Designed miniproteins, single chains, continued (5). Designs and how they scored, part 67

Each design is a single chain, and the fold is of that chain. pLDDT is the mean over its residues in the fold that is shown.

## One batch from the design tools (miniprotein)

Design m18468
Fold by ESMFold2-Fast:
Structure m18468 (fold): chain A 76 residues (1-76)
Amino acid sequence: SKVGKLLVELAKAIKAGDGDKVMAIRKELEKTELGKEALKAFESFGDTPEEQAANAGKIPGIGEKEAEALKKAFTA
């Protein structure tokens, strides 16, 4: 899904320290209700990569494969 792909890109941008890309992806997610809910869940996972990886499957609107890709992005 578009939301799942944007969340994976957001995790990669955060790890890369690309603040401009982080802001652009957050703005794109905020355009839809599903994206807003997913972003809120993503940001509530805690401040460490380990906590974020443990909670990746709890994001609304993403499939199991997208959740696994997101978990890998947090821990890579």
Scores: mean pLDDT 72

Design m18469
Fold by ESMFold2-Fast:
Structure m18469 (fold): chain A 73 residues (1-73)
Amino acid sequence: MKIKEYKIKDIRVTRVGDELRATVTIEAILENGKKILVGASVTGPADTPVEELIERAIQKAKEKAEELAKNGL
């Protein structure tokens, strides 16, 4: 099953010591109209651009959604 659309539901970036953590929640809408809610977190050094860290977390969440869609959900 292919994913028709992604919606970003939540983005949080927190600093923990010398690291940044980006946590994203996305909603993936499948071609059959089913929806999957997926979360992902990524950490990086505190000097990592916040935009890059968020993009990395979004990609991780999309990969999780695609694995679920591949299983026919």
Scores: mean pLDDT 80

Design m18470
Fold by ESMFold2-Fast:
Structure m18470 (fold): chain A 55 residues (1-55)
Amino acid sequence: GPAELRKKLLELIGRILRLIGEILDLEWNGGSQEEIDKLEAERQKLLQEMRSLPS
């Protein structure tokens, strides 16, 4: 129902924001490009999942 959809949206948003923070930290501190690419792929997957949720 609507409450479950809101919970899913908030969970996805929270996870995306955490991934953005991790990517920025790695980029700023000279982290591995492989690790950055892996996190970016996960972020894109979550963004696609969010876009696929019913409006």
Scores: mean pLDDT 83

Design m18471
Fold by ESMFold2-Fast:
Structure m18471 (fold): chain A 92 residues (1-92)
Amino acid sequence: GPKSAGAIIRAAEQAIREGATVSLALQGDTATVTIEGASEEAKEAVRRAAEQARENGNEATVEEEGDRVVLTVSGLNAEGLAGLALGIIGLQ
């Protein structure tokens, strides 16, 4: 729901503030957020966003490869997808 989008946007904002690159891909009800150059604080923010998405009934996975983090969230409604897209675009 909207709370899942908010947590993801906050994690992306944290990463960008620290000089990381954030990319968003949307497909159906699934959002994939890729962060390159993520700090440990940004990784913790992504893990918290994934936990919050799961608590709100979404599926969420986090994949970490060095300083690269990929967050995938499924089961988002149209408002959540739109809010996430606009929020992340607004951070760039």
Scores: mean pLDDT 80

Design m18472
Fold by ESMFold2-Fast:
Structure m18472 (fold): chain A 77 residues (1-77)
Amino acid sequence: MSVEEARQELLGLMVEAAQKNKTGEEIVEETRRLVSERYSEETAELVEKAAKAALEGNTEEFNKLLEEAARLAAEEL
């Protein structure tokens, strides 16, 4: 899997979590759960941190964490 494909998949899981849940805490928890079903605990932890950064409006941190998670995810499959 390419890093770009992994990034798009991770973004898709975050969007799915946001569509199903109403609170930021629930969105973060569901995002971590969905990622951990498909990827390593390390990737899930990075995506959880990215989701928290996004909810806090920290776009710079979100983009950095998402890129790191996408690079790890691309190497796991």
Scores: mean pLDDT 81

Design m18473
Fold by ESMFold2-Fast:
Structure m18473 (fold): chain A 76 residues (1-76)
Amino acid sequence: KEKYRELGEELRRRAEEAERRGDLFTAAVLYFAAGLYYGKAGDYESSRELLERARRLAEEAGISPEELAEAVEAYL
């Protein structure tokens, strides 16, 4: 439970770093992974916000939902 939250927080920080340097693909993947871990930790509000951010960045980068889901598997 606590482990899922720690993983989510770490992935969120990495996602924010990727976004700051303009790596929208990596940012979208990491926000998506972070959102899933926050969900597993029971933090549904943060999970929803992170998943919406990931979806928006993926759309901006021209990434399909299928490509995003496949890339996220590497972090799960």
Scores: mean pLDDT 83

Design m18474
Fold by ESMFold2-Fast:
Structure m18474 (fold): chain A 55 residues (1-55)
Amino acid sequence: SAADAEAALRAETAKRAAELHARYEAGELSEAEYSDGLNALAAETAARLAAIRAA
């Protein structure tokens, strides 16, 4: 269902955001790289969410 797909997408996005945060906290990413990563993740998530809702 669309609701199950949205729930799965939210869980995946939260995990990927947490991984970006962990890498930033570890000093593996600069502030700019972390910000870019979050912006890219947000754009990807929005596009995937729109696709789920358009089906």
Scores: mean pLDDT 88

Design m18475
Fold by ESMFold2-Fast:
Structure m18475 (fold): chain A 78 residues (1-78)
Amino acid sequence: TDAERQHTADLALQYGQSISDEAKSLGDNDLAKQSQQTGQQLSDAILNDDVDGATQSAQQMSQLKQQVDKKKQQKQQS
């Protein structure tokens, strides 16, 4: 349903925001901005039934999360 699609899109925005907040806490404003933008792109793709766009944005989000996790590990070792 449209409500289910909206809920999934909202979760995408929340996930992007979560990664962004973590990146910002690590001092990486560029990674924070990219995470918010990718979350928005994923949300928009879901709302527009763009399966290919949603798949690509989800993959980008996974890569951004990996970058945040690596940076977090580096700061814990510093």
Scores: mean pLDDT 85

Design m18476
Fold by ESMFold2-Fast:
Order: sequence, then C-alpha cells, then structure tokens
Structure m18476 (fold): chain A 64 residues (1-64)
Amino acid sequence: SDAAEAGYKAGYEAGKASNGDVKRAIEQGIVAGRKAGTELGGDEELASMAGGFGGLEAAKELQK
C-alpha cells in the first residue's frame, strides 16, 4: 500500500540516520504512512499502522 511504502522509505532513512534505531524507524514510518494515507482520503489510524509496519520492516532490513 502507499502508506506502507511511504513508511518503509521514511523508516529506512530514519534508521540510517540514527545508526539502526528501530524506534525511530517505526516512529517516522508511522508519520509518513499517516500523511500518505490521509492525502488519499484514507483512514488515518489504518494508514499510521501500515506506515509503522513499513518502518519496522525497514529496521529489520538494516539489521541484516
């Protein structure tokens, strides 16, 4: 989804900038996902969750 993709991209950048901080990756993923989802007229809560999952996946990738 657009929210999850936005969350992954934002989480990846935040994770790189914070030396792999999972919490920062998830937090920025939530923010980016919420923004992307609401711009499409979607549900803010669902978009925030999708963005958070994207951020978590980005953090996992950075730990490999």
Scores: mean pLDDT 78

Design m18477
Fold by ESMFold2-Fast:
Structure m18477 (fold): chain A 58 residues (1-58)
Amino acid sequence: DDEALAVANEAGVAAYKAGASPQEVVRIAHTAIETADKYGVDKAREVAEKLIEELKKR
């Protein structure tokens, strides 16, 4: 759905800015779409934020 795609795009851009590799960007964006589909957009944003925070901690 359009909202799931928007969340995936936001997550991908945030991952890229956090220094993720192209492969990590795709993985995080894909996870965001799957989470949005199963649990909704708000949960997808929470999961994406946690994944981005983990990238920053390494």
Scores: mean pLDDT 80

Design m18478
Fold by ESMFold2-Fast:
Parts: sequence; C-alpha cells; structure tokens
Structure m18478 (fold): chain A 55 residues (1-55)
Amino acid sequence: GPELEAKARQALAGGLAALEAGDVAAARMSIRELEKLGFHELAAELRAALERAEA
C-alpha cells in the first residue's frame, strides 16, 4: 500500500545517500530494510550499487 511504498522510497533514498557518503554499514541497513519490506528487486539494485562503489 502507499505507506509501505513510502517506507521503501525512504529506505532506498537513505541507502543511496549512505553510498555517496561512504557509509557501507548504513547502506547495508537500507538493503535489509528493503528486503524486510518485500522490495527484493530494489534491495538487489542497491546491493549492486554498493558492490560497484566498493570496486
């Protein structure tokens, strides 16, 4: 529903901001939150972005 989608958008935005700041732990927390909310595709995209940032 709209509330769940809003939480997913917040988690994704937070994860991307964490990656730009170099905060790997915060980025991993955002990935876990997306998985918990059932947004597995968004979690996978954020994980791929984290892997690219670490390479």
Scores: mean pLDDT 84

Design m18479
Fold by ESMFold2-Fast:
Structure m18479 (fold): chain A 72 residues (1-72)
Amino acid sequence: SELEEALRRFFETLRRLVEERGLTDPSAEQAREIAEEAAREVGDERVRRLAELALEDPDDSEGLRELLLEAL
């Protein structure tokens, strides 16, 4: 599906950005920045909206950091 393809590109972009920045233990703020940049590069509205929803709550930023670490 188109959403699965967009999510695949999103996680591939996240992995690339983490590698480029040499992050092994990103802060919640760094995880947010990388997720926003990855969503922007993918350019899919659904991925961007999912990223925005995950970042709406400060507690969700911590969950995003954990998700980012699992994507490595």
Scores: mean pLDDT 69

Design m18480
Fold by ESMFold2-Fast:
Structure m18480 (fold): chain A 73 residues (1-73)
Amino acid sequence: AQERADAVFEEIKDEIDKIADEAGLTPEQKEEVRRIARSAIRAALNAGVDPETAKEGALQVAKIVAEELKARR
């Protein structure tokens, strides 16, 4: 479960990092986006969601969180 979620996260890590970088987030905020995205992937996989859908969901969550963190600056 955790190893599978970590593997899925690694496949999209560069895209998540790009979302955070394009939003102009600090390194600390970028790490927060990574944490939330990884948690979202794990929750989706545990609920029986397939890996491709879990990736799409995590990328959407990453965009929402990045925009929220940017707005709080």
Scores: mean pLDDT 81

Design m18481
Fold by ESMFold2-Fast:
Structure m18481 (fold): chain A 70 residues (1-70)
Amino acid sequence: SSMRNEILRLIGEILRIIGELFDLEQQIAQLSTSSTADSQARLAQLQAQRAELQARLGQLMTRLNTLASQ
């Protein structure tokens, strides 16, 4: 069904974002061992990217829950 196909596509995109967040958390952890201005600037960029991915994940989860409730 079209609903099943949409749910499967959403699950695939959610899993991809989770993988991206995992990689991002590893980069943040590595940079957190340094107090240089360059590492602080890069940390801020990665934290902003993490926030953007978390927001997108939340939107996809909301859509998945809406479809699963129908």
Scores: mean pLDDT 86

Design m18482
Fold by ESMFold2-Fast:
Parts: structure tokens; sequence; C-alpha cells
Structure m18482 (fold): chain A 69 residues (1-69)
């Protein structure tokens, strides 16, 4: 069987789904997925997920991630 997803991977998938709900174009969908991947590499997926749940825009989430890089 394929390896089971880790809790961190499941959290990242949930975060990506929330960001995708805010995307209005193909370009914004690509940005949402890129931002989720960047958050995962920085171990800040939980913070990004909470921002998305509060209705933060993709631009606000991007700025937050850029401050952590």
Amino acid sequence: AAPEMTQDQLTAIKANNLLLEQAKSFEEQAEASELTARAYKLNIVDEVTEMAKKGASLEEIKKFIEKKE
C-alpha cells in the first residue's frame, strides 16, 4: 500500500482547499496552490489556514508568507 499521509500533509490539503475557495481565476488557483506549498515548507500551514478561515485574501496570505521567508 502507498504510505499514509502525515497529519501535516492533511493540514496542507485542507489549507489548499480553503485558499482555492477564494480563487476566481485559473491564475488565482495556481497562486493558492503555490502559497499552500510555501506555507508547508515554512511549517506555517496552521497559521495560513486560520487566516483563510477568517476570510483573509490571497494577497494578505502571500504577504504573511513573504514575511516568514
Scores: mean pLDDT 73

Design m18483
Fold by ESMFold2-Fast:
Structure m18483 (fold): chain A 92 residues (1-92)
Amino acid sequence: MKMSPRLMTLLGMGRLYLKQGKYELALEFYKKALELDPNNALAYTGMGETYLKMGKYEEAIEYYEKALSINPNNERARKGLEEARRKLEAEE
C-alpha cells in the first residue's frame, strides 16, 4: 500500500503549500507522507524542492539524492539536484 488516497492527499497538500510559499507547512505535510511511506520518492522530491525554494541548497541536494536512490528515473528530482548544485557553486 504505497499510494493510498491519504498519502496522495498529504503529497498534494505539501505541493500546495510549497506553491503558496508556506515552506514550513510544505515540509510538515511531506514529513507526514514519509511517516506513511518512508521510501516515497515523491515526498523526498517535494522536500528537495521546498529546501531549494528556501535557499537551503545543501539540504535540497540531500533530499533529491534520497529521491533518486529510490527512483533513479525521477526526472524532477534529477533536474532539481542539478539546479541545487549549480546554485550552491555559482552563488557566492
Scores: mean pLDDT 85

Design m18484
Fold by ESMFold2-Fast:
Structure m18484 (fold): chain A 62 residues (1-62)
Amino acid sequence: KLVEEAEKLLDEGSEAFLEGKYKEAIELYKKAYELASKSDSVEAKEIAAISKANIEEAEKEL
């Protein structure tokens, strides 16, 4: 499912972020954002917003 795949990518991105792999985290968050943006459900909008915020946070670490 699209939302489930986006959540998985968001989780993988967060793991990479915790390991200090900020470039990898950004790429995973971008994929999560792209998948979540294809759905207009409340869950998908939340994942997209979180992914975008996490991209900005990870970019500050670079």
Scores: mean pLDDT 84

Design m18485
Fold by ESMFold2-Fast:
Structure m18485 (fold): chain A 62 residues (1-62)
Amino acid sequence: DLEEQVKELEERLKEDPEDVEAWVELGYYYSKLGKDEEADKYFNKAFSLDMEKAIEEAKKLN
């Protein structure tokens, strides 16, 4: 369930706001929902934390 995935990622980010993987996955799910502005915000947050790791994590997603 996409909504449950988003909720789990938001809980992870509340505990660790520097979790690059969680920011990238959250961006991906918001992109799938058609919420491109939110997706870009989350991807930019991941890139600002660790651009190389964010790119690597993004490559693992469809």
Scores: mean pLDDT 82

Design m18486
Fold by ESMFold2-Fast:
Structure m18486 (fold): chain A 81 residues (1-81)
Amino acid sequence: MDELEDEIFAYVNKVNRKLIAEADKEAQENPEKDREITIRAVAESLRRIGDVLDEIFKLRKNNDLEGLQKLVERYKKEAEK
């Protein structure tokens, strides 16, 4: 289980880093909205972390390895966009 959880966090981190990097570029192109863009990206990344933690907690409590594997696949797809 711990190995799948670590893999999920690795992909979630990659998704969030990509989101923040793209938001930084958008903020540079739209300086009048830079704070709005960056705050929105940070808020979205934090919400994603919270959602992932809640889902992992539920799956871990039920010893659901298949559910954890599906969560890996979900965030891997998101990270590879």
Scores: mean pLDDT 83

Design m18487
Fold by ESMFold2-Fast:
Structure m18487 (fold): chain A 80 residues (1-80)
Amino acid sequence: MKIKIILEDGKVIEVEIPEDASPEEIIKKILLALGYSEEEANEFIEKLKELGQVENVADYIREKGEVDGIILKDAVEKLK
C-alpha cells in the first residue's frame, strides 16, 4: 500500500506500507518517513493508544491514501 505524505511547499513523500501492516506499523512508518526517531514515533503511538485513537488514525490514512505532514507534526509536538 502506498501512502503520500504532503509536506510544506507542496512536497510529497511516498511511503510503501505492507498490506498486512498493523495500525501501529502504519503510523510508525509515516513518522519515520517524516524524520522522527524510533523513540519519538513509539512515544506518539503510546499516547494515541491512551486516547483510543490508534485504529481510527490508521484507518483514516488507509482510506485516504494520504496524510497532511504539517498537521501530523503539530499533533506529535502537542502530545509530547
Scores: mean pLDDT 82

Design m18488
Fold by ESMFold2-Fast:
Structure m18488 (fold): chain A 85 residues (1-85)
Amino acid sequence: SELLERARRLLEEARRLLEAARNATSLLEAIGLALRAIGLIIDAERLIKEAEKAGDREALELAEQARRLAEEALRIAMENIKRFK
């Protein structure tokens, strides 16, 4: 389904973003990663609502996982911003 494909793409993007956040080495990199994480959280929240309305349990579970990983990436990026001041 389209929702399932979107959820899989968001999950992969969130996984890559989390890895990048953990390995950030500069203030500008950390800021960029924080902005990307915010965008991913917004996209995941939209997909969660769409999946709930469609009754697509698999897409919902993957989208919720993507949101959680993106939120973790945002937390790490924000900590890095503080450290690179």
Scores: mean pLDDT 89

Design m18489
Fold by ESMFold2-Fast:
Formats: structure tokens, sequence, C-alpha cells
Structure m18489 (fold): chain A 65 residues (1-65)
């Protein structure tokens, strides 16, 4: 449900040419679909890009293990 709302918002932002903000909402949509909480999504988005990549890698590994 929230994933769908984030995805719609991302599409709207992309149509307006606000691609950086759209990318953030696409990430929110993916994380929400994976069951990540709103608080964790907020923390993730506040991270610098290198920490975001490390977090996603560890999260993907946890899901598969």
Amino acid sequence: KRAEEYLEKADELAEEGRFEEAADYYEKAILAELGVSEAEIKEYLSMPPEEKREWLKKYAEELKK
C-alpha cells in the first residue's frame, strides 16, 4: 500500500523533471515493498550514498540467508 503511494509520487516527480527527488521515492517504494519500516526508510535516506550502498548490500544478504 505505502509502496504504491511512493511509486506514484516518484512518477509525478520524474514527470516534473525532479529526478533526484523521484529517485528517493523509488527507493522508498522498494524498501516499503520489502517490509522496511517508515523509521528505517527515513534513517536510510539520511545516510550518505556510500553508507546507503553498504546498508542495501547487507540487507539483501540478510534476506537471502
Scores: mean pLDDT 76

Design m18490
Fold by ESMFold2-Fast:
Structure m18490 (fold): chain A 54 residues (1-54)
Amino acid sequence: HMEEEEKKKRLENLDKLKKTAKSPLAQYSIDFDRARIEGKFEELLKKLEEEAKK
């Protein structure tokens, strides 16, 4: 249960972290946190599985 303001602050912090993160793993970690906040975690999991099969 998160307030709208709290969600926005977390997303802004993730955006700043993503600008610093250069490795794909670090970027995925940040994207996972964002997806958890937005309820899209399952989509990222499927994408990671696809990447692992390549």
Scores: mean pLDDT 72

Design m18491
Fold by ESMFold2-Fast:
Structure m18491 (fold): chain A 71 residues (1-71)
Amino acid sequence: EVIDEKIKELEKKLKENPNDADVWYELGRAYLLKGEYEKALEYFRKALEIDPNNQKAKTLLKIAEYYLKHH
């Protein structure tokens, strides 16, 4: 519920600025918290396409890959 409201807000921000790597990262994090690991990976990869040096996205991408592989 709260996470879904945040996702909707983040999607609105992406419409305003699709080149904001932090917004893509936050969407990935929200889906990671929902246990939707494949979708989380997709959003983290998009964040890294915009900013390849986004260490937060790199870290959570590895965590999501680990959870996807072991769950």
Scores: mean pLDDT 83

Design m18492
Fold by ESMFold2-Fast:
Structure m18492 (fold): chain A 84 residues (1-84)
Amino acid sequence: AEARRRRILEALEEMNKEIDALKERALSLGNEDLAEELEKLKERVTAEVRARIAAGDFEGAERTLSKALLEITAYKTQLEEIEK
């Protein structure tokens, strides 16, 4: 339980770093709307993961992170299309 909780929180931290990097890149391209969407994603996922951990729902927390990673991949693709 403790080791699993720590791994989930570490994954959340890495995800938040990736979102922050994407937000900075979106702002550098003048895409303030995309940066705002990324900020909302960060807030939503952080709140949901923490709530699920507090409830002892580690599987739900891991599922939330997996879904968030798919959303992040979509935003990365969107930014790559804009930059190309």
Scores: mean pLDDT 85

Design m18493
Fold by ESMFold2-Fast:
Structure m18493 (fold): chain A 76 residues (1-76)
Amino acid sequence: AEQQAALAQAELLEELAEEAEKEGREEVAEKYRRLAEGYRRAAEEGVEVSEETVELARELEPYLEEKAKEVAEKLA
């Protein structure tokens, strides 16, 4: 269950990184890719998500909230 959730999170973050890159937000895209890598590694190794990955997720929370709002507007 945890591995499946971590993998799904990594896939979502990879999509967000691609979208940020298309928008010219290269710095944010790089952070999304790093976060995705952290979740993917946890899923592949069958370990808990690292504290560094959790801290990066908290740092990106404002960007994720803004992006979630944009995605919700596109889906509505």
Scores: mean pLDDT 72

Design m18494
Fold by ESMFold2-Fast:
Structure m18494 (fold): chain A 130 residues (1-130)
Amino acid sequence: MLDELVRKVNVDVLIQLGELRKDLVTLLLESFAVKAVFVEESSFDEELKELAEKLGIPYLSFRSMEELVEQIRALGIPKDARIAVVGDVEAVTAAKEALRAAGFTNVIGINNSLPLEDQLRALVEGKDLL
């Protein structure tokens, strides 16, 4: 069931704030459903780094929203790229504001506390789920 949902995911960039959703990130990486993954430095996972390197997908950590924006730009990610931010509602709201201020036009937010299936449906639909 989840395998069918993940094949329909249409996201270029995944940004994980706060507590790492290793289940979500692993599934998206293994299904080539994302082109780049960014996580907060405190949530950086060596096993996910090894998986991403094996699959040829950038997996990077950031310490601030300024560093994240600079890394996204350095990878040549376009301003209309489909960006999903996953985390706590407050953190996601702040990150969406910062990304929009940086000129990114296609940013959705997803609450980290929600079930994996609901998060995948939000990614498929390209809609906020806060």
Scores: mean pLDDT 86

Design m18495
Fold by ESMFold2-Fast:
Structure m18495 (fold): chain A 113 residues (1-113)
Amino acid sequence: MAAEPELRVEIDASALPALAPAEREAWAARVLDLARGLKAQAEALGIERVEVVIRLGPDEAARAEAERAARELAREHGWGVGISTDAATPDEIVDLLVAAFEEAGFKVRVVRA
């Protein structure tokens, strides 16, 4: 069989915990628009698998596990997100990202360092 095209996106969100609450809300809205746009573009191009990796913390092992999680979810559901985070990242930021991508129709897995 010919290899099916896959879309892979990595987002470095390590600066997000330092943003003011109003800036975080605006960023979450933009992330939802991005997620919806990625899904629509993938569907238009016949791409059935979209992998998104979001890095909140600096831990490379957690990032690598999040990348694996995104890939597994994309293979099972078409649209998968892996989020790598650490103890320094507030849960509210992780929750905003999860809510945005799930609202767009992605399956999300959080990996904590």
Scores: mean pLDDT 78

Design m18496
Fold by ESMFold2-Fast:
Structure m18496 (fold): chain A 86 residues (1-86)
Amino acid sequence: LEERARRLAEELRRAGKPDAAEAVLLYARALEALAAGDLDAAFAALEEALRARLREEGASEEEIEAALAEFRAMQPEARAIALEDA
C-alpha cells in the first residue's frame, strides 16, 4: 500500500497538486494503522489529511477547527463501527 500511495503522490505532485499528494500519503498511513488495529494512529492521520484538504480548498482556520471538532466528536462511534467491520 505505501509504495502505491507514494507512486500516486509523485504523480499528483507532477500534476501540480502537492496537497492532494500529501493527503494520499496520510490516507495510506491511516489505512495501514487501521489494518494494524491502531485506531489512534489512524484517526490522527485522518485529522491531518482533513486539515490539509480543507486548507487546499481555502477554508479558514476557524472552519478547519470546527470540522476537526466534529470529526473528533464522532471518533467513539467510528471506533465501534471500525471494530465491527474489521
Scores: mean pLDDT 72

Design m18497
Fold by ESMFold2-Fast:
Structure m18497 (fold): chain A 61 residues (1-61)
Amino acid sequence: GAGAAAGAAAGGALGAAAGERAEKQHDPNFSTMAGAGAAAESGDAAGGAATGRKVEQDGGG
């Protein structure tokens, strides 16, 4: 519903942040800067929606 849609948008931002961290964890070098952008895009698309839905179902906002 509406909460899920709002959660998905917020979850997208969380996914992007998580992607950044995952890339930093994977690449312990300045190369993470190049990977961070790709990870944020991928995290937002692949994990953002899932995170938003999970937030909605787990407790939501």
Scores: mean pLDDT 52

Design m18498
Fold by ESMFold2-Fast:
Parts: structure tokens; C-alpha cells; sequence
Structure m18498 (fold): chain A 142 residues (1-142)
């Protein structure tokens, strides 16, 4: 718990710095250590991918219940990253593509660029260097 509390505090600090770069509406978001999304990120940093996915599923349900499309996009993006770390490239691409559609619907150019870059990383890991380059160029054009 002391190690988890330390990791959670570091994650909260990183998330607050990231929020400062986003539109003001997102900067007012209250982030706590008991947040399912924060707990998912703690588990992900610890390499506990099963626990990370369980927490992210809880965070996704909460975002969906609130109609929080930005929260949904961020959670789906992180689920995609967990599958990428597990080497499940098909699931990684599926979740990243869902996150991409949500960020595009929100007009969030930063979120779109971030997801496109990570789709490129998945294609590179699969040995599809042509698609990796195409997705990275799309990310840079934003």
C-alpha cells in the first residue's frame, strides 16, 4: 500500500501536468488516489496488466454513465496500451481505434496525434513499417 500510494501520487502529479496543457474545462477535473483510472495506471506501472484492465473497465463504465466522452477516450487509449504491452496487437489496435474515433469527435488534436503515434508503434512491433510510417505522418500533420 505504501508503494502503491507513492506510485499513485506520482501519477496524479503527471496527470495534473498533462491537464495544464489541455483546454480549461479539463483542468478543473478532481483527481484522487481512489479514482479507478488512477488505480488502473498504478497497476499498469507495476506490470499487473490483469489488475490494470479490471480497474480501467471500472473507469470506462463510470465515464460512460456520466457521458464523459473525453474520459472514455483516455481510458480506451490506456486499455489499448495494456494490450500492446501484452503483445496482443489486434486488441491493442481495436481499443486505440475506438479512442481515436472519440478524440476525433471531440476535435481533440492532441489526443488524435497521441493515438495515431501509438497505432504506428503497434504496426512497427508487427513489422509493418509502411503502415507505421503512414500513421506517424498523420500524427505529425495535426
Amino acid sequence: SAEEEKIAAEIIAELRKALEKLPERYQKRVITSDDPFVQGLVAFKQGDYEKALAWFETALEAAEALGDKFGQAVVLYNIGLVYFKQGDYDKALAYLEEALKLFESLGDKYGVSLVLSNIGDVYEAQGDYEKAQEYRKKAEEL
Scores: mean pLDDT 85

Design m18499
Fold by ESMFold2-Fast:
Structure m18499 (fold): chain A 60 residues (1-60)
Amino acid sequence: SDADIAQEISLKALEKLSKDPSKENREKYGKEALEEAEKAKLSETALENVKEGVESFLAE
Protein backbone atom coordinates (compact mmCIF):
# COMPACT_ATOMS: atom_id res chain seq x y z
CA SER A 1 0.00 0.00 0.00
CA ASP A 2 1.01 3.66 -0.28
CA ALA A 3 1.33 3.79 3.51
CA ASP A 4 3.77 0.85 3.49
CA ILE A 5 5.85 2.51 0.75
CA ALA A 6 5.89 5.80 2.70
CA GLN A 7 7.00 3.97 5.87
CA GLU A 8 9.76 2.13 3.96
CA ILE A 9 11.05 5.39 2.44
CA SER A 10 11.10 7.11 5.86
CA LEU A 11 12.72 4.17 7.69
CA LYS A 12 15.41 3.76 5.02
CA ALA A 13 16.28 7.47 5.22
CA LEU A 14 16.41 7.32 9.04
CA GLU A 15 18.63 4.21 8.89
CA LYS A 16 21.07 6.01 6.57
CA LEU A 17 21.08 9.06 8.84
CA SER A 18 21.63 6.95 11.99
CA LYS A 19 24.86 5.56 10.44
CA ASP A 20 26.23 8.99 9.48
CA PRO A 21 24.35 11.74 11.38
CA SER A 22 25.33 15.22 10.17
CA LYS A 23 23.45 18.37 9.11
CA GLU A 24 24.60 17.81 5.51
CA ASN A 25 23.31 14.21 5.52
CA ARG A 26 20.00 15.26 7.13
CA GLU A 27 19.41 17.66 4.25
CA LYS A 28 20.60 15.12 1.65
CA TYR A 29 18.57 12.14 2.92
CA GLY A 30 15.52 14.32 3.57
CA LYS A 31 15.62 15.60 -0.01
CA GLU A 32 16.15 12.07 -1.39
CA ALA A 33 13.19 10.73 0.65
CA LEU A 34 10.88 13.47 -0.64
CA GLU A 35 12.04 12.94 -4.24
CA GLU A 36 11.48 9.17 -3.93
CA ALA A 37 7.98 9.72 -2.46
CA GLU A 38 7.10 12.14 -5.29
CA LYS A 39 8.40 9.70 -7.92
CA ALA A 40 6.35 6.87 -6.35
CA LYS A 41 3.17 9.02 -6.75
CA LEU A 42 1.98 8.24 -3.23
CA SER A 43 -1.46 9.22 -1.92
CA GLU A 44 -1.73 12.69 -0.34
CA THR A 45 -1.88 11.16 3.17
CA ALA A 46 1.17 8.92 2.57
CA LEU A 47 3.17 11.80 1.06
CA GLU A 48 2.27 13.98 4.08
CA ASN A 49 3.57 11.22 6.41
CA VAL A 50 6.94 11.25 4.58
CA LYS A 51 7.06 15.07 4.79
CA GLU A 52 6.38 14.96 8.56
CA GLY A 53 9.17 12.41 9.00
CA VAL A 54 11.59 14.56 7.00
CA GLU A 55 10.68 17.74 8.93
CA SER A 56 10.99 16.01 12.34
CA PHE A 57 14.06 13.82 11.88
CA LEU A 58 15.81 14.39 8.53
CA ALA A 59 15.59 18.12 7.65
CA GLU A 60 15.27 21.07 10.04
Scores: mean pLDDT 75

Design m18500
Fold by ESMFold2-Fast:
Structure m18500 (fold): chain A 75 residues (1-75)
Amino acid sequence: EAAEAARRTALERGLSEEEAAAIGAMVAAMERGEEADVPETADPATAEGAARGAAVGEAFLAAHRVEEERRRAAA
């Protein structure tokens, strides 16, 4: 569900379905205890790289929020 939240947030931020699916897959890998390494050259010096980084960050924050809310409700 954290992976799904990240995917939805990425789509809402204007990322493509392909990029949103990749972000969701990364979150799912991290949930499985696998290290998700992104070797993509998203150069922050480019406007596209910076915007993509911001959208990815918001997607991960959304996933974290879902996990936190679930944890608090279950505590």
Scores: mean pLDDT 65

Design m18501
Fold by ESMFold2-Fast:
Structure m18501 (fold): chain A 86 residues (1-86)
Amino acid sequence: MKVVITYRGLSASEITAEALRAIGLELEGIPVSIDIKGDTLTITLENVSDDLIEQLLKEAEELAKRGAKVTVEVSGDTLTITVDKS
């Protein structure tokens, strides 16, 4: 399964932290693409395991509890998570 995570309204430190985490996943053998545009970070993950999907959804839930607007969509083999902190 492909997972696309878009973060909006991030500080520079938050962008750095999320980008480093994505690089960690790439080092574990997951194909990762990172796109940074201003305060928006988009991370694309390929061949994601069910365990990692569960972890990403739990992280999205925690961000929603902290006041972020979280949207989750499934289309075919792609899971899209959008987190808006702006």
Scores: mean pLDDT 83

Design m18502
Fold by ESMFold2-Fast:
Structure m18502 (fold): chain A 96 residues (1-96)
Amino acid sequence: AREEALEELEEAIEHLEEALRASTDPEAQAHLEEAIRHARKAIEAVRAGDLEAALRHLEQAAGHALRGYHASTDPEAQRHLAEALEEIREAARALA
């Protein structure tokens, strides 16, 4: 359901913001900011009923979150990123 996808995306953004706060690597921070931006655009697309745009933004958010994970040297940031990636996957599943 769309409501389920929105709840998962809101939780993903919370975890991405926690990862950004924990991260000290500028490359990881840049990817995290892009992941948050795309996750927020995915929420807007879901609310607008644009599933194609929502899935595109979810793919971008996941890609940036994964690159942020690999660029990060902070275990706390990596744990929050792993949680965010799982929530992004659940949001995509709810929209399928």
Scores: mean pLDDT 89

Design m18503
Fold by ESMFold2-Fast:
Structure m18503 (fold): chain A 91 residues (1-91)
Amino acid sequence: DFERELNLAVAELAAATGLASSKDPKTREAYRLAIDAINLYRQGKKDEALKQLEEARKVAEESEDKDTVMNFIDSLEKMVKSDEDIPVKIK
């Protein structure tokens, strides 16, 4: 699906930008783990991608940019879990 790959490419660019713009080692580590998760998801390894995002979340909790990084990881996790082109609101 082109739209799915486009959404993944946008997420990867956002993570790469966060990695490049941050000086905090924990913020950088969280974005690197998020990029790894995107690559796992592209390989069809959804469960491994979700596990990697959970590790990214733990690192993000220790980061200087916690709120920004956590919001990004939450958005990416929802994208991976939904596996749909329409955003699903979790109740």
Scores: mean pLDDT 78

